# Designed miniproteins, single chains, continued (2): the designs that were tried, part 94

Each design is a single chain, and the fold is of that chain. pLDDT is the mean over its residues in the fold that is shown.

## One batch from the design tools (miniprotein)

Design m7253
Fold by ESMFold2-Fast:
Structure m7253 (fold): chain A 81 residues (1-81)
Amino acid sequence: SPVEEALAAARAALDAELARVAATLSPGQRKTLEAQVARDWALLEALVRAAVAAGTLSERQALSLVGAFRDHLLRELRELA
């Protein structure tokens, strides 16, 4: 689905940026950052998938939300580099 494609593309972009930023951090900072990003993304994926499956979130709304959250996390990661 377009939503699953958007989630996969967003995750790939976040993983690439996280890898770049994590390379500049201490092992402890890297572990904390990776865990935080993983938790935040997993929560968004679960909420988007559940809402789309329930019909409470339209495809357009889901795509907008995924894009907005991706951009938010990318901005936070870039501020750490």
Scores: mean pLDDT 87

Design m7254
Fold by ESMFold2-Fast:
Structure m7254 (fold): chain A 89 residues (1-89)
Amino acid sequence: GKAGGEASGRAAKEAYKAAKEAGANGVGVAAAAIAAAGGALSAELGTEPAEEAAKIGAEAARGGALSGGGEEGAKKAEEAAREGALEAA
């Protein structure tokens, strides 16, 4: 796969794990994973500067995790999404 595809997958996996460990429900876990993957992919496609894509993806992942879980899980999902997006760039 493309580097961004791999980074997108890793960001999604880390966000999923963080949200699940925080006790997020299925919707929160899915939202966190999708947002993290989207941020990483956006950075690879060059549609946004890497830093902006990382911010958007991270904030969306945080929101998704927070809707079903604690703040610690939201923070980890945010960090995973940011790292994934930056690695994809």
Scores: mean pLDDT 67

Design m7255
Fold by ESMFold2-Fast:
Structure m7255 (fold): chain A 66 residues (1-66)
Amino acid sequence: SEAEGLRAAELRRADPNIVPDLSEEQRKVVLGVGRTLRAIGDKVDEWLKAKKQGKPIKIEGPPIVE
């Protein structure tokens, strides 16, 4: 059950060798990484959508002009 899951999570947090609690500074870093991963995910989704429409995938970088 959800209550049992919360209890298990609380017990894991009480054991520093399993899952230590994150400090506020560490939580900021984790949230920052999460935001970056979401932005990358959104970009990948746009590329997949463009590929399905037969449009060329634009990779960020200087255009190779021959």
Scores: mean pLDDT 59

Design m7256
Fold by ESMFold2-Fast:
Structure m7256 (fold): chain A 97 residues (1-97)
Amino acid sequence: NDDAKATVDTTAQLVQLHVINSNISSSNSTITDQNIGQQGTQVSKLGLERLSTLSIEEQLAHVELRVYMQSAVDKEEAEKLRRDLLSRIRSDLNASS
């Protein structure tokens, strides 16, 4: 969609971080967190609760986007979480194989 691409093109990274955290594919009707400029503390706390409902794929996407936005310290922690999720996926695939 041209409209969506135009919006993303303006602030692709920042918009994606807030949109995916709040809107996720399962939250089309509920729009609560679309403000860019927040510290991320509230977004992080709410994200954890939302991630519990989502699949590992959605959780990984959310964590990866946070790595792009957060500071060095938070990025390192988010990247470690991303690696842990990948390890769990690999273990699950190995069991299914």
Scores: mean pLDDT 50

Design m7257
Fold by ESMFold2-Fast:
Structure m7257 (fold): chain A 85 residues (1-85)
Amino acid sequence: SMAEEERNRELLERLLEDIEEGLEIAEKKEGPIYEIEREVLEWEREQLERLLEEGATEEEIKELLREGMELYAEKLKELAEEKKK
């Protein structure tokens, strides 16, 4: 429905706004953890922009957010392993 498409578009726009705010905060800080935050947020921004252009279901938006959380966790684990060397 048009109402569902409009709600999903508004959700994507709000998520992009939140990510842009997060990127501004991360850009002001130095260190490996903030580099990871910036990399993940830049990836999420790219994916959300793609979904906004193509149109997205609520399920696709939820899957993208899940993938972003998994990517962040993986990169933090890699950083922790590197610090042990």
Scores: mean pLDDT 84

Design m7258
Fold by ESMFold2-Fast:
Structure m7258 (fold): chain A 74 residues (1-74)
Amino acid sequence: SALAEQIVADFEAELERILADYRAGRISREEALARMEAAFKRALAEAMRQLDPATTEQVAARLQALVAEAKARL
């Protein structure tokens, strides 16, 4: 769904902003990890609120993959 794609796209953009702040020395690794976890919880809550359960499960898997990849780049 368009809404599911938007939730994933917004989350990916948020992770890239966190990584950019980390690379610029504006935040610590610990702060970057905390912000990534907070962003993940917000995106998952948004998916649960707006999407059907099957689509939410698919989005949750995509969000988990994206946050794992972003954490590996710290």
Scores: mean pLDDT 91

Design m7259
Fold by ESMFold2-Fast:
Structure m7259 (fold): chain A 65 residues (1-65)
Amino acid sequence: NARELLEEIAKKHNGLVTVGEATEAVYQAGLDAEKAGLAIVFRAAMRNSGLVTVEEALEAIELGT
């Protein structure tokens, strides 16, 4: 599922994931990667550029689906 994939990716980056990695995890989980990807980009732009937390990515996915 998306949470498990994001948590595995976040281990590489001290709890952070890149927008691209988060979007790929959404795609692999069978969710709408295009819609969720846009939401993740907006979240990254609000706090930092290019990086989101696992929780931030999951919130964006929930809003994007």
Scores: mean pLDDT 67

Design m7260
Fold by ESMFold2-Fast:
Structure m7260 (fold): chain A 76 residues (1-76)
Amino acid sequence: MPFLLRAIVPTPDDETARRVAEAIQAALSALPSVLRAEAEALPGGRVLVRAWLKDDSQESIEAANQAIGAAYAAAL
């Protein structure tokens, strides 16, 4: 059954949030374990991340979390 991974990540401003959202969505969409990914910049410099994973395995969850973290660090 697909698993929904949801996260909210803070950034210093709305412009950074937009860049982070684009980077996270691209990184997640490149993963074979991700069926669908959405990353949205929210007011106040926050990013809402939703990733629909193929399963709830540790490997699928860790791959998605690593992609989010790497994209976040690269966009800062």
Scores: mean pLDDT 84

Design m7261
Fold by ESMFold2-Fast:
Structure m7261 (fold): chain A 90 residues (1-90)
Amino acid sequence: MEEEKKKLLEEKRKLLLKRIGLEIRKIGLEIDLELLEKKGAPQEEIEKVKEELKKVEKEIERVEYLIKAVEAELEGKLEEAEELRKKAEE
């Protein structure tokens, strides 16, 4: 019991740190996008940053589902956790 809980808490820690890193990257890309737009950069450069933003936002969504899955497992909600892990794979 205690060892399983420690493993889930460590997984949750890793996911929370990954989410923070992705949120920082998202902020950086949003700043880059604003600077490129103010500078009058070519549309191709602007679109590249927008595409990276979409990828980061999708990865944040995936990590959010995994965090919810680990929290559900910590609460003994195993079926809910499995469904959340499946949503993270989509």
Scores: mean pLDDT 86

Design m7262
Fold by ESMFold2-Fast:
Structure m7262 (fold): chain A 71 residues (1-71)
Amino acid sequence: GSMAMELVNLLQQVDLKKLAKEVKDEGIRELLRNLGTAKNEGELMMLVAAWEQSNPELARKLKEYLEKVIG
C-alpha cells in the first residue's frame, strides 16, 4: 500500500542501526533491527509490507516515530 512506500522512503533518510540503539520503545527497536537486515530496497519493501499486514499498529507507530525524528 501507499503506507509501505512512505515507510520505505522515511527509512532511507535515517541511520537504522543508530536509531535502533537510541530508541526507548522495545517494539520499534525490534522492528528497526529487523528492517536493518534488508540487503536492498526490494527486500526492505517486502519486510515493511509483511509488518504492515501482521502488526499494522506497530507499523503506524514506527511511521510516527520516523516523522518526528526526520522533522
Scores: mean pLDDT 83

Design m7263
Fold by ESMFold2-Fast:
Structure m7263 (fold): chain A 86 residues (1-86)
Amino acid sequence: KELEIEILEGVALITISVLKVDAERQGRKEVAELASKAGEALSNRDYDKAIEYLEKMKEVSKDDPDTVRLIERAIELVKELKKLAE
């Protein structure tokens, strides 16, 4: 289970990093800040906080369906991580 958790954590962190870089390139400062906070929470294994920040990112990104889909993927990865860490 440790290897499975490490792989999924890596995939989730990469997904959040892509969201942050994309938001920075688009000048979406609030989205980039929330992505940074989500990644920090995930690195601390605070899955509930990571999900909260990702859900807020989804709300402020509702006008960008492509970004919303990537955020939804990140939320599902973090939820799976939380379940595996239980």
Scores: mean pLDDT 83

Design m7264
Fold by ESMFold2-Fast:
Structure m7264 (fold): chain A 85 residues (1-85)
Amino acid sequence: MSEELRKQGLEYAKKAEETGSTKDMVKAMGYALRDRESAPEILSRLARSALERGNKNMLDQVLSSAKAAGEEAEKAVEETVEEMK
């Protein structure tokens, strides 16, 4: 696990949570895809933010990124979606 990649990904996820910025969300997804160990945490946070904002396009992009990041990330995002129902 790269501490720097995780830290950057979480920072951009936090900015996306605060602002709803698609640009910050895309940056956070990029960091998650570069470090699969942190991907479940980063992508589940982005999914939560997308659901809270009612942004279906953002959620779709997060789901696509989670599938690309691996089974652990996909499961974490799916759990987050279920918990937010």
Scores: mean pLDDT 81

Design m7265
Fold by ESMFold2-Fast:
Formats: structure tokens, sequence, C-alpha cells
Structure m7265 (fold): chain A 60 residues (1-60)
């Protein structure tokens, strides 16, 4: 859906913003761990849409 696409784009932009201070996995793990179930479900959906299945396996 367009909402899932927009979430994926926003997540990618957040990761890119922090790329110089920490790796992408650390940013995603922090966001995942500090969030409610709806946000976690959307993170998993966005990561799968971006082909980052190995990251999904590490955070979920």
Amino acid sequence: SSANTQFAVNLLNQILTYAQDMDNDQVIQRMYNSSNQDFRDRVVTALNAMGMTDVVNRVS
C-alpha cells in the first residue's frame, strides 16, 4: 500500500540520517525495541519490502 511505501521511505531516511554515528542495524534495533506492536509490525513490513530479510531475522 502507499502507506507502507511511505513508511519504508521514512524509515530509510531516518537510517541514512544516523549512518555516520551508528550502523543501520543499531538504528533499526533501537527503533524496534522502543516501540509498540503496530510500529514493530510496520518495521517488519518495511524491512521485508526493502529486501532486508536478514535484519528482520535479527530484530523480530
Scores: mean pLDDT 64

Design m7266
Fold by ESMFold2-Fast:
Structure m7266 (fold): chain A 95 residues (1-95)
Amino acid sequence: SSELEQLEQELEERYGEFLQRYFLLMMIDDVPQDVINKMNEIIKTIDQVLQLSQSQDEESKKEAYLRILEALDLAFNGKYDEALKLLKETLEKLK
């Protein structure tokens, strides 16, 4: 649907921004390793949510994409633990 297509575009843009930030931080010495580790776990969990969502119905995909966008917003605001909790809860619902 057009709504799903819009969410996919927003997700591609926002996740792309997060990945770019992650790769840039990986190139900098003296960045806190705990931040890098949390961002890496967020990336791995998003990838798992995206993988499982591909076999789901449209409404479940929309919910998963909205939860990823919410988690990315939390992560961009430095709320990595809250982002991870939301992503793991989303992942569990898709199993």
Scores: mean pLDDT 86

Design m7267
Fold by ESMFold2-Fast:
Structure m7267 (fold): chain A 73 residues (1-73)
Amino acid sequence: MIDEVIDRIYEAWLKDTNLTEEQEKELRQILEELKSIPASTDPEVVKKRAILLLKLYGATDEEIEKFLADFEK
């Protein structure tokens, strides 16, 4: 559902944006990892997916940590 929509949005963005080979490879690795995680309502699985999505958006480790701190509070 929503993960499929996100995947389609990023696939469309990748086709529209002329990325370097390194950037495309990194984003494809993150997408594959995201797709390998089964759909779940488990908060830990949801959190893991959110982290991968943030990485797809190019978030830094610091930005991810801030997101997690805000999410857990």
Scores: mean pLDDT 65

Design m7268
Fold by ESMFold2-Fast:
Structure m7268 (fold): chain A 88 residues (1-88)
Amino acid sequence: MEKEIRELILKAVGLTIRGIGDYLDTGEYDRESLERAIEEYEKAAELLKKNGDYESASSLYEQASKLAKMIGDEKKAEEYKKKAEELK
């Protein structure tokens, strides 16, 4: 489980860097890479929550919320923000 969580976070970070990198060239984020990053952060946060690591899970939901805002998905951003706040 810990190794799986680490792999999900590393994938999410890599996808975030890729998604933001396109913004420098086009003025637009790579929506596909950022959507995949959100999914990997969500999976990692759910595993951390099941393991009782609420602080780390909250942090990852906050990252997912920020990425959702960057791609204009306000509904998902609010959902992840609420999940993060529930774990505090």
Scores: mean pLDDT 80

Design m7269
Fold by ESMFold2-Fast:
Structure m7269 (fold): chain A 72 residues (1-72)
Amino acid sequence: AEAAALAETLARGDAGRARSLERENVLRAATDLLKAGFGEDEVDFLLELAVKAGALTEEEAREIRERALAEA
């Protein structure tokens, strides 16, 4: 009963943390690509792969794109 609910909450917390780390990794990779002299097309390709892999939503990909370009 309560132990099952706790296990489910903990599993969701771990999945959420993994997804947050994945998003941070994609942002870092996109920023690094721009700093290395790659263009927006390379960033867009990376973000499309991340969305297809389920690491990002399309909304999150748009936010990461804008942030990477602003910080590069």
Scores: mean pLDDT 72

Design m7270
Fold by ESMFold2-Fast:
Structure m7270 (fold): chain A 115 residues (1-115)
Amino acid sequence: MPEGLKESIEYLKKEGLSEDKILTGLALALLTVVMEVSAEDFLENIEELIKTTEQLTEVANTVAKYIKEHEEEFRSYLEKLKVEHIKPIAKFLKKFPDFKLDEDLKNFLKKFFNI
């Protein structure tokens, strides 16, 4: 497991996030790395689109599906993931109550991130 991914998982657990929020945070952070955008710039764009837990759940499932469809590409970027990419996203996710990913996508992300 890449060191940055391990530290990111440990950070999200320490911050008290649920498993579904941990997986979502990792998926969103990895998306920012692949897109070569800062987590802050990414959040500025999506905060206006995500106002409810239902909207967050839809975005989380959509990103998980996208990672699944591009698994090889996203896997190559795992070594570039750092805690700095996670911190703003964790803060954003804490604004929402706990939610649930689609079970198939949750199982995919657990295997993908080796959790």
Scores: mean pLDDT 88

Design m7271
Fold by ESMFold2-Fast:
Structure m7271 (fold): chain A 96 residues (1-96)
Amino acid sequence: DPMRVIAERFAEAFGVPVEEIYNALNEPDQSKSSQLASEILTRELDTVAETDEQREQGYLFRLYVTKELPTQADLDAFRAAGLAALAALAEEILAA
């Protein structure tokens, strides 16, 4: 399960149980998924997000849980953060 592997990576980065991350990522309701993500990010990253790596992980997590179509602002942010894979994906989607 690719989402399980992603959830394990974020759980390690945020110091939260993998099931909490996995449930947020697999929530089919966009609004509920966004709420779960916001609760995790506020609890874990707003308190301790002192590094660029922590901010990058928070941005990646938001993108995965919200399942939003990337915007030009997202592409610019991915490029600025050095998130090459997300930047490439956003470029392809925006070009379509």
Scores: mean pLDDT 64

Design m7272
Fold by ESMFold2-Fast:
Structure m7272 (fold): chain A 60 residues (1-60)
Amino acid sequence: MEELKRKAISIVLAEGSRTTLESLMEATGVSRGTLYKHFKSLEEIKEAALEFLDKEFLPK
């Protein structure tokens, strides 16, 4: 996984439901356009974070 994607996923995992595109931009230091180049939506980032969590920590 690309470093930017991994960092965005980590931020979503830390911030939870309060994660916004603005908070991701501030935490990663990249523009809104750069984030959208790698993700189609904020929902896609959150889905990727859940899949990453399931693979790293195993479900249940």
Scores: mean pLDDT 71

Design m7273
Fold by ESMFold2-Fast:
Order: sequence, then structure tokens, then C-alpha cells
Structure m7273 (fold): chain A 90 residues (1-90)
Amino acid sequence: GTFTMNATAQVDAPPGETVTALAQATFYTTQQHVVYGVAEGGNGETVTISKTTVLSLPEGTVYQRSVANNVTSSGGALKNVTLSVTFTFD
């Protein structure tokens, strides 16, 4: 299956400064799987983070499917934040 994370955020920073946006999605099986992305933007800019990973899980494995998602910033603030996570079974 395919695990896809898409995040967007608008940067709210002092003029002339940049903010680093971090998007993270965590998927749990018998192990922790993390999809992680960063983007940097200046005041008023929209940053986009898109990451995809492919997971191959053995047949007969008992899975605990849990997803923890967040979008954070280093310095400044973020506005109009969206985060979507999709898992597609093959």
C-alpha cells in the first residue's frame, strides 16, 4: 500500500524573517513508520509539504493501525494549516 502526507500552511513571520514548517505523519504496525517533511517560507508565503512512502506488510501480521499527524513551526506562526493523510491498499 501507499501512504501519502500532504500539508499546506501560510507563514506569519516578522518582515525579513523565515519560518520552518514541519509536517509529520506517523503510521503504526508492529513498528513505527514516519513520513516527515519540512519547508521554509517568509512572511505571507504558502509552504507545501508532500511526502509518499510505500509499505509492504506480510500476510497474517496483526496490525495496530494508528495515525498521529501534526504540523508545527520553528519560530513565528502558521495560518490556514491543512494536513491530509491517505493510505491506499493495493
Scores: mean pLDDT 70

Design m7274
Fold by ESMFold2-Fast:
Structure m7274 (fold): chain A 100 residues (1-100)
Amino acid sequence: MEELAEELLRAVREGRIDEVAEEAARDPSKREEVLQGLGLALERAVREGDVDTARRLRDAASKIGSSGDKEGREKRLEAVRYSTESLEKAARIADELIAR
């Protein structure tokens, strides 16, 4: 999972995260694993204060989580929720620094 998180962070920097998200959404076997990797990558982006990366990771997780079969949906929604809460914290920290 840590290697996947690093790969996802690299994909964001290269502007390929949307492609990775679409591919994961089409492959049910990769979907949950990629969502977990996105959660870890988002946590690292928040710790680094990289709000842009965190936002892109959250959007990717939301896109994957919304592509739905009934099975496993709750786990995917939890990953998306985690991403959203982490991004809100990062955005608030960034806004506070900008407003100074």
Scores: mean pLDDT 68

Design m7275
Fold by ESMFold2-Fast:
Structure m7275 (fold): chain A 93 residues (1-93)
Amino acid sequence: SAREDMEKVLAISRQKLTDEEVLKIAEEIYRRAVEIHEKYPNDEARQREELKGLLPLQIELLERMLAEARRNGDEESARLLEEKIAELREEMA
């Protein structure tokens, strides 16, 4: 689910991100995603529509994570992040 994906992104961000400002963006996205889930607990379709408003911020976060992975020579994480960014951009279309 979209919420589970967001929870996984936040968990990874907390472990791998050294930039406090980028971590704040991840925490803000997570907080807003939790609020959407709590408001529509039995309506997954409505959750998805509301969460679309967070896609630009989520893409920005992933692009910053990608830049960090590339600087650290983490080619595996970079490829996974590039694939996820492309997927989210298709969801915005």
Scores: mean pLDDT 76

Design m7276
Fold by ESMFold2-Fast:
Parts: structure tokens; sequence; C-alpha cells
Structure m7276 (fold): chain A 67 residues (1-67)
């Protein structure tokens, strides 16, 4: 299995249902601001977001942020 998901930014954003969170994640990815991204993921977890989606989002976002 691949070590990197090769997710597009659009695919990463599709994992998020909340439009405000999508915008914050997009901005964090564009700025490569891992701290801002972590804050959004924490907020989504507190709001009861799907843990599986959060794990996939975190992995893909980390991969994209390092590009």
Amino acid sequence: PPVAPKYSKEEVLSLVEDEEAKKRIEEALDAKDWKALEQVLVRLAIAGADPEKLAKLGDAAKYLAQQ
C-alpha cells in the first residue's frame, strides 16, 4: 500500500462537512501552517466529527502541507 495518499486539495476538503472548517483548512494548507490546521482538527473533534474522517484528513493535509 502507498505511504502517501496523493490526495488533491479538493479531495481533502471534501472530507469536511463544515464550510467554515473547509475554508480554514484550505487557508492553513496554502500557508503550510500546521498549527492552524491542528486547531481546526481539534475543533472538528470537539464538535463530534467522524474520527475516521479526521484521521484521513490529518494524514492527507500533512502530506499536502509538506509539498
Scores: mean pLDDT 70

Design m7277
Fold by ESMFold2-Fast:
Structure m7277 (fold): chain A 92 residues (1-92)
Amino acid sequence: KEIYKKLGEEYLKKAKESKNPAERMAYYDIAYELFKKSGYVSEEVKKAYIDAQVELALWEIRAVLGDPEARKQLEEYRKIYEELKKEVENKI
């Protein structure tokens, strides 16, 4: 429980400091999952997660419509998310 909260706080900080939209989204996603496992998710984290999910859905729609930038953002997000998931599993 303590380890999940600590890791969630670390990834939330990284999300706030990231200037890359795909990386920021991946960090918020990981932070949300970790806080959920800790048993408490703040309204700030819930809102950030929802905002990120909305942006991700818009990227998916735009990629289907042929936007190459949206496709790149989705590929980068998926790659970063998988790497972060493995990193978190190694720390628990």
Scores: mean pLDDT 82

Design m7278
Fold by ESMFold2-Fast:
Structure m7278 (fold): chain A 100 residues (1-100)
Amino acid sequence: APLPGPSLEEFFAVDKEVVEKLKELFDEINEVYQKYRDGEISPEEAIKKLEELKKKIEEEMEKIINETRDPRKRAILKQIQKQIEDTINRIIEDLKKKAE
């Protein structure tokens, strides 16, 4: 199933380096979830990794937003941050339902 992510229009409005960093963060989320689905990690281990990744993403996104001077790009980055955090939270809640 497709994970909700930033639209193409939002990506076109930010710098290439920022887009690449956001893709890396999203790929890390997908890697943790895929390892769980493949049976490589437990639900509890996946939750722990996602909580750590969520904190890392909050710190990285705050840095990117603070370095962004364009108010429109800043607003788009905040929207992307919310979408990423909402995605992590939904995965954590799904995993909690499956944890012993």
Scores: mean pLDDT 75

Design m7279
Fold by ESMFold2-Fast:
Structure m7279 (fold): chain A 62 residues (1-62)
Amino acid sequence: MTITATASVTGSLSDKQKVEDAVKQSMEEDARRHPGETSFTLTLTSAKGESGKISGSASSTE
């Protein structure tokens, strides 16, 4: 089974950290419910105003 979470951030880099933490917590909870997931990938997206742009999606596979 494939589980995907996508997160986008508008604003400062502090919002990026909040989103990353929330996604990781959600994926960790899901891993407890679905033992057998092998990997997670996380990418974060932030809006204009930052020097670099960071895009966010997370997924796992079983």
Scores: mean pLDDT 51

Design m7280
Fold by ESMFold2-Fast:
Structure m7280 (fold): chain A 65 residues (1-65)
Amino acid sequence: SDILKATVELVAGLLGSFGAKVKISEKDGELILEITVETDDVKKIAEEMAKRVEKHLGVKVVIKR
């Protein structure tokens, strides 16, 4: 949905503001957030946000270093 795409873009922007590198990809109609973290503090924030985003938006989140 358009609301889902807009929400995912806002979440990606917010994570980027915390120092993460975020890429949004789409496969078979599903949205995927790929988050690259540079510090342990940002990793903890990204992991907590990923749990909430997956639970509430049904979007797949992948976190890497």
Scores: mean pLDDT 79

Design m7281
Fold by ESMFold2-Fast:
Structure m7281 (fold): chain A 94 residues (1-94)
Amino acid sequence: MDLVLNALELLISVLESERERAEAEGDEEKAALYDELIARVQALKEELEGDTSLSDEERKERLIAFLEEAAETTKEVAPGLAAILRHIIEELRS
């Protein structure tokens, strides 16, 4: 559980940093996308924290499914973020 929750916390920090950068660059589309992703990551974290019946494997599967969807959603607007998300998936599968 700690590994998955720590990964979600790190992801939130990365997304917040990227959102601030996009806003500074005037890229409102990227800023809005990152803001939406931050909200989704926070919702997933709250869900996983609230459901103590889930195994570590089930938590990893939920995180991987979310990251795969997020990578597909972001690949055209933020390809760098999509690459980071795919790297996290690979680490979780190893």
Scores: mean pLDDT 79

Design m7282
Fold by ESMFold2-Fast:
Structure m7282 (fold): chain A 80 residues (1-80)
Amino acid sequence: SREEIHEKILEVIRKILSEAGMPEEDIEFVVNAVEWFLRQHPDASEEQILALVRGLMTHLGVPEDVIKKVLEEIKKIFEE
């Protein structure tokens, strides 16, 4: 379901950023921003979600290898 997809996206972001050693405040910022966006736009496309996540992580200075890992895992969620 749509709600399961959204929950998996938030879980993936939290897990990968935590494993990468990102500060909890930065993880919470990204997760909260994505969760807010998904609540306002529950019909958001994969492309819109990927663009938002990339933008937020880039703004926080998250390393490109970590960003790519998050985006690839989100793509896998949409392929399920």
Scores: mean pLDDT 87

Design m7283
Fold by ESMFold2-Fast:
Structure m7283 (fold): chain A 93 residues (1-93)
Amino acid sequence: EREKIIEELKKALEEKKWEEAAKLFLELLKLELEEARRRGDERSAAALEAMLAYIEGRLSDEEFRARMLELGADPAALESVLELLRKIREALE
């Protein structure tokens, strides 16, 4: 469940297990995507799918920016999100 993943993520962050924290973040992101799809929230689902595709190396920085801007993302906020996702992507490999 979401609560268990969040609890494990907090523990990994407290113990400075950055790779484990990145993996738990990815699992939480996948859970959020399934919930968005279940609710029929197509816009949120599309944004979460783009984030997952980026973390998995299936989208470049430029492709991710283009996709998120198409979905109505704020350009300034997008750069902060991209920086975070890049760190997650690097920690997983």
Scores: mean pLDDT 80

Design m7284
Fold by ESMFold2-Fast:
Structure m7284 (fold): chain A 80 residues (1-80)
Amino acid sequence: MAMDREIVEEARPEIEEAVRALYDYLVSQGLEPTPEHGALVGATVVAQYALRRGEPATFSLLELGGELGARIAEELVAEA
């Protein structure tokens, strides 16, 4: 639906920033930077974002979280 796309695009910068911050912190604590771990972090951020906005975590938001988390994990592996 068009509304789902608007929610995803509005959420994208906030979710990306939060995923980068949380995942960077967790990697500094010894978390192995894998796309799977990135996706889990992304899902957590999406759940928090949805709760704050009073909206359910939609498939589109979960997909966004997984995509951003996996991409950020790849960036951290390349830096390591």
Scores: mean pLDDT 72

Design m7285
Fold by ESMFold2-Fast:
Structure m7285 (fold): chain A 72 residues (1-72)
Amino acid sequence: SAEERQRLIIGMEIGVIDVHLAVARTMNIPISAAEQQRLVARFDSNLVSADVDQASRDAALRRIRDRLDAAR
């Protein structure tokens, strides 16, 4: 289904962010506010390119911002 496809794509893109955060934590590299903004922008761009609907994209962006803020 379209809903299943969107969930899989969003999950994979969140996974990319989680890997980035895990690598930064393991290497003891702090994530700057500018780097957080770049990660958010790339995440949003990837969801747009994958034709994820606006409501699902908005919800996913809130989840990513919360995760990045928690990682500060």
Scores: mean pLDDT 84

Design m7286
Fold by ESMFold2-Fast:
Structure m7286 (fold): chain A 87 residues (1-87)
Amino acid sequence: SAEEAYELAYRGGALAAEGAADPSGAARYAGGVLAAMGAALDAALAGDREAAEAAAEGAYEGAREAGGSEEAAEMAYEAARNAAEGA
């Protein structure tokens, strides 16, 4: 569902922001971005445009709430959106 895609991508965005803020956080950053991309890609492959859009929004919001910069949040959003468009 859109809510499930949003929640998964939100957690991914938050993890990515946490990883970006930590000099040793490269794996957390990569894992967070991949989780957000995966949520968007799965939704797009299922033909669920609403869920794919929700995943991109979730990634942005999760990154921002975790204290990420606007640039970091936009990167998470774009990663999710591009993954969905590539489906």
Scores: mean pLDDT 84

Design m7287
Fold by ESMFold2-Fast:
Structure m7287 (fold): chain A 94 residues (1-94)
Amino acid sequence: MSMSALADLTVAKGEKATVTVNASAPAGERLVLVAVVRSKETGEVIKIDVQEDAPTFTFTVEVTGDMTVHAFALVGKRALSEEGSSTANVTAVE
């Protein structure tokens, strides 16, 4: 399994951040990519998205303040386990 590191983003308030997650699983294993967006100010979850059976996952989130994007890859043949993760900071600017 491999997962590319997420890059930090700077985005104007009221615009959308676009985040791309890239990962790969060994042949014969299932891949599930999960992205969780949290507010840095409140710690609340803003968005959770899931992509099944694809090595690339692109999602968008509206930027209302500073936030973190935590992406993780679940991989396995019968049971899924977390095999990789990456976190990016999204900095909101005026």
Scores: mean pLDDT 81

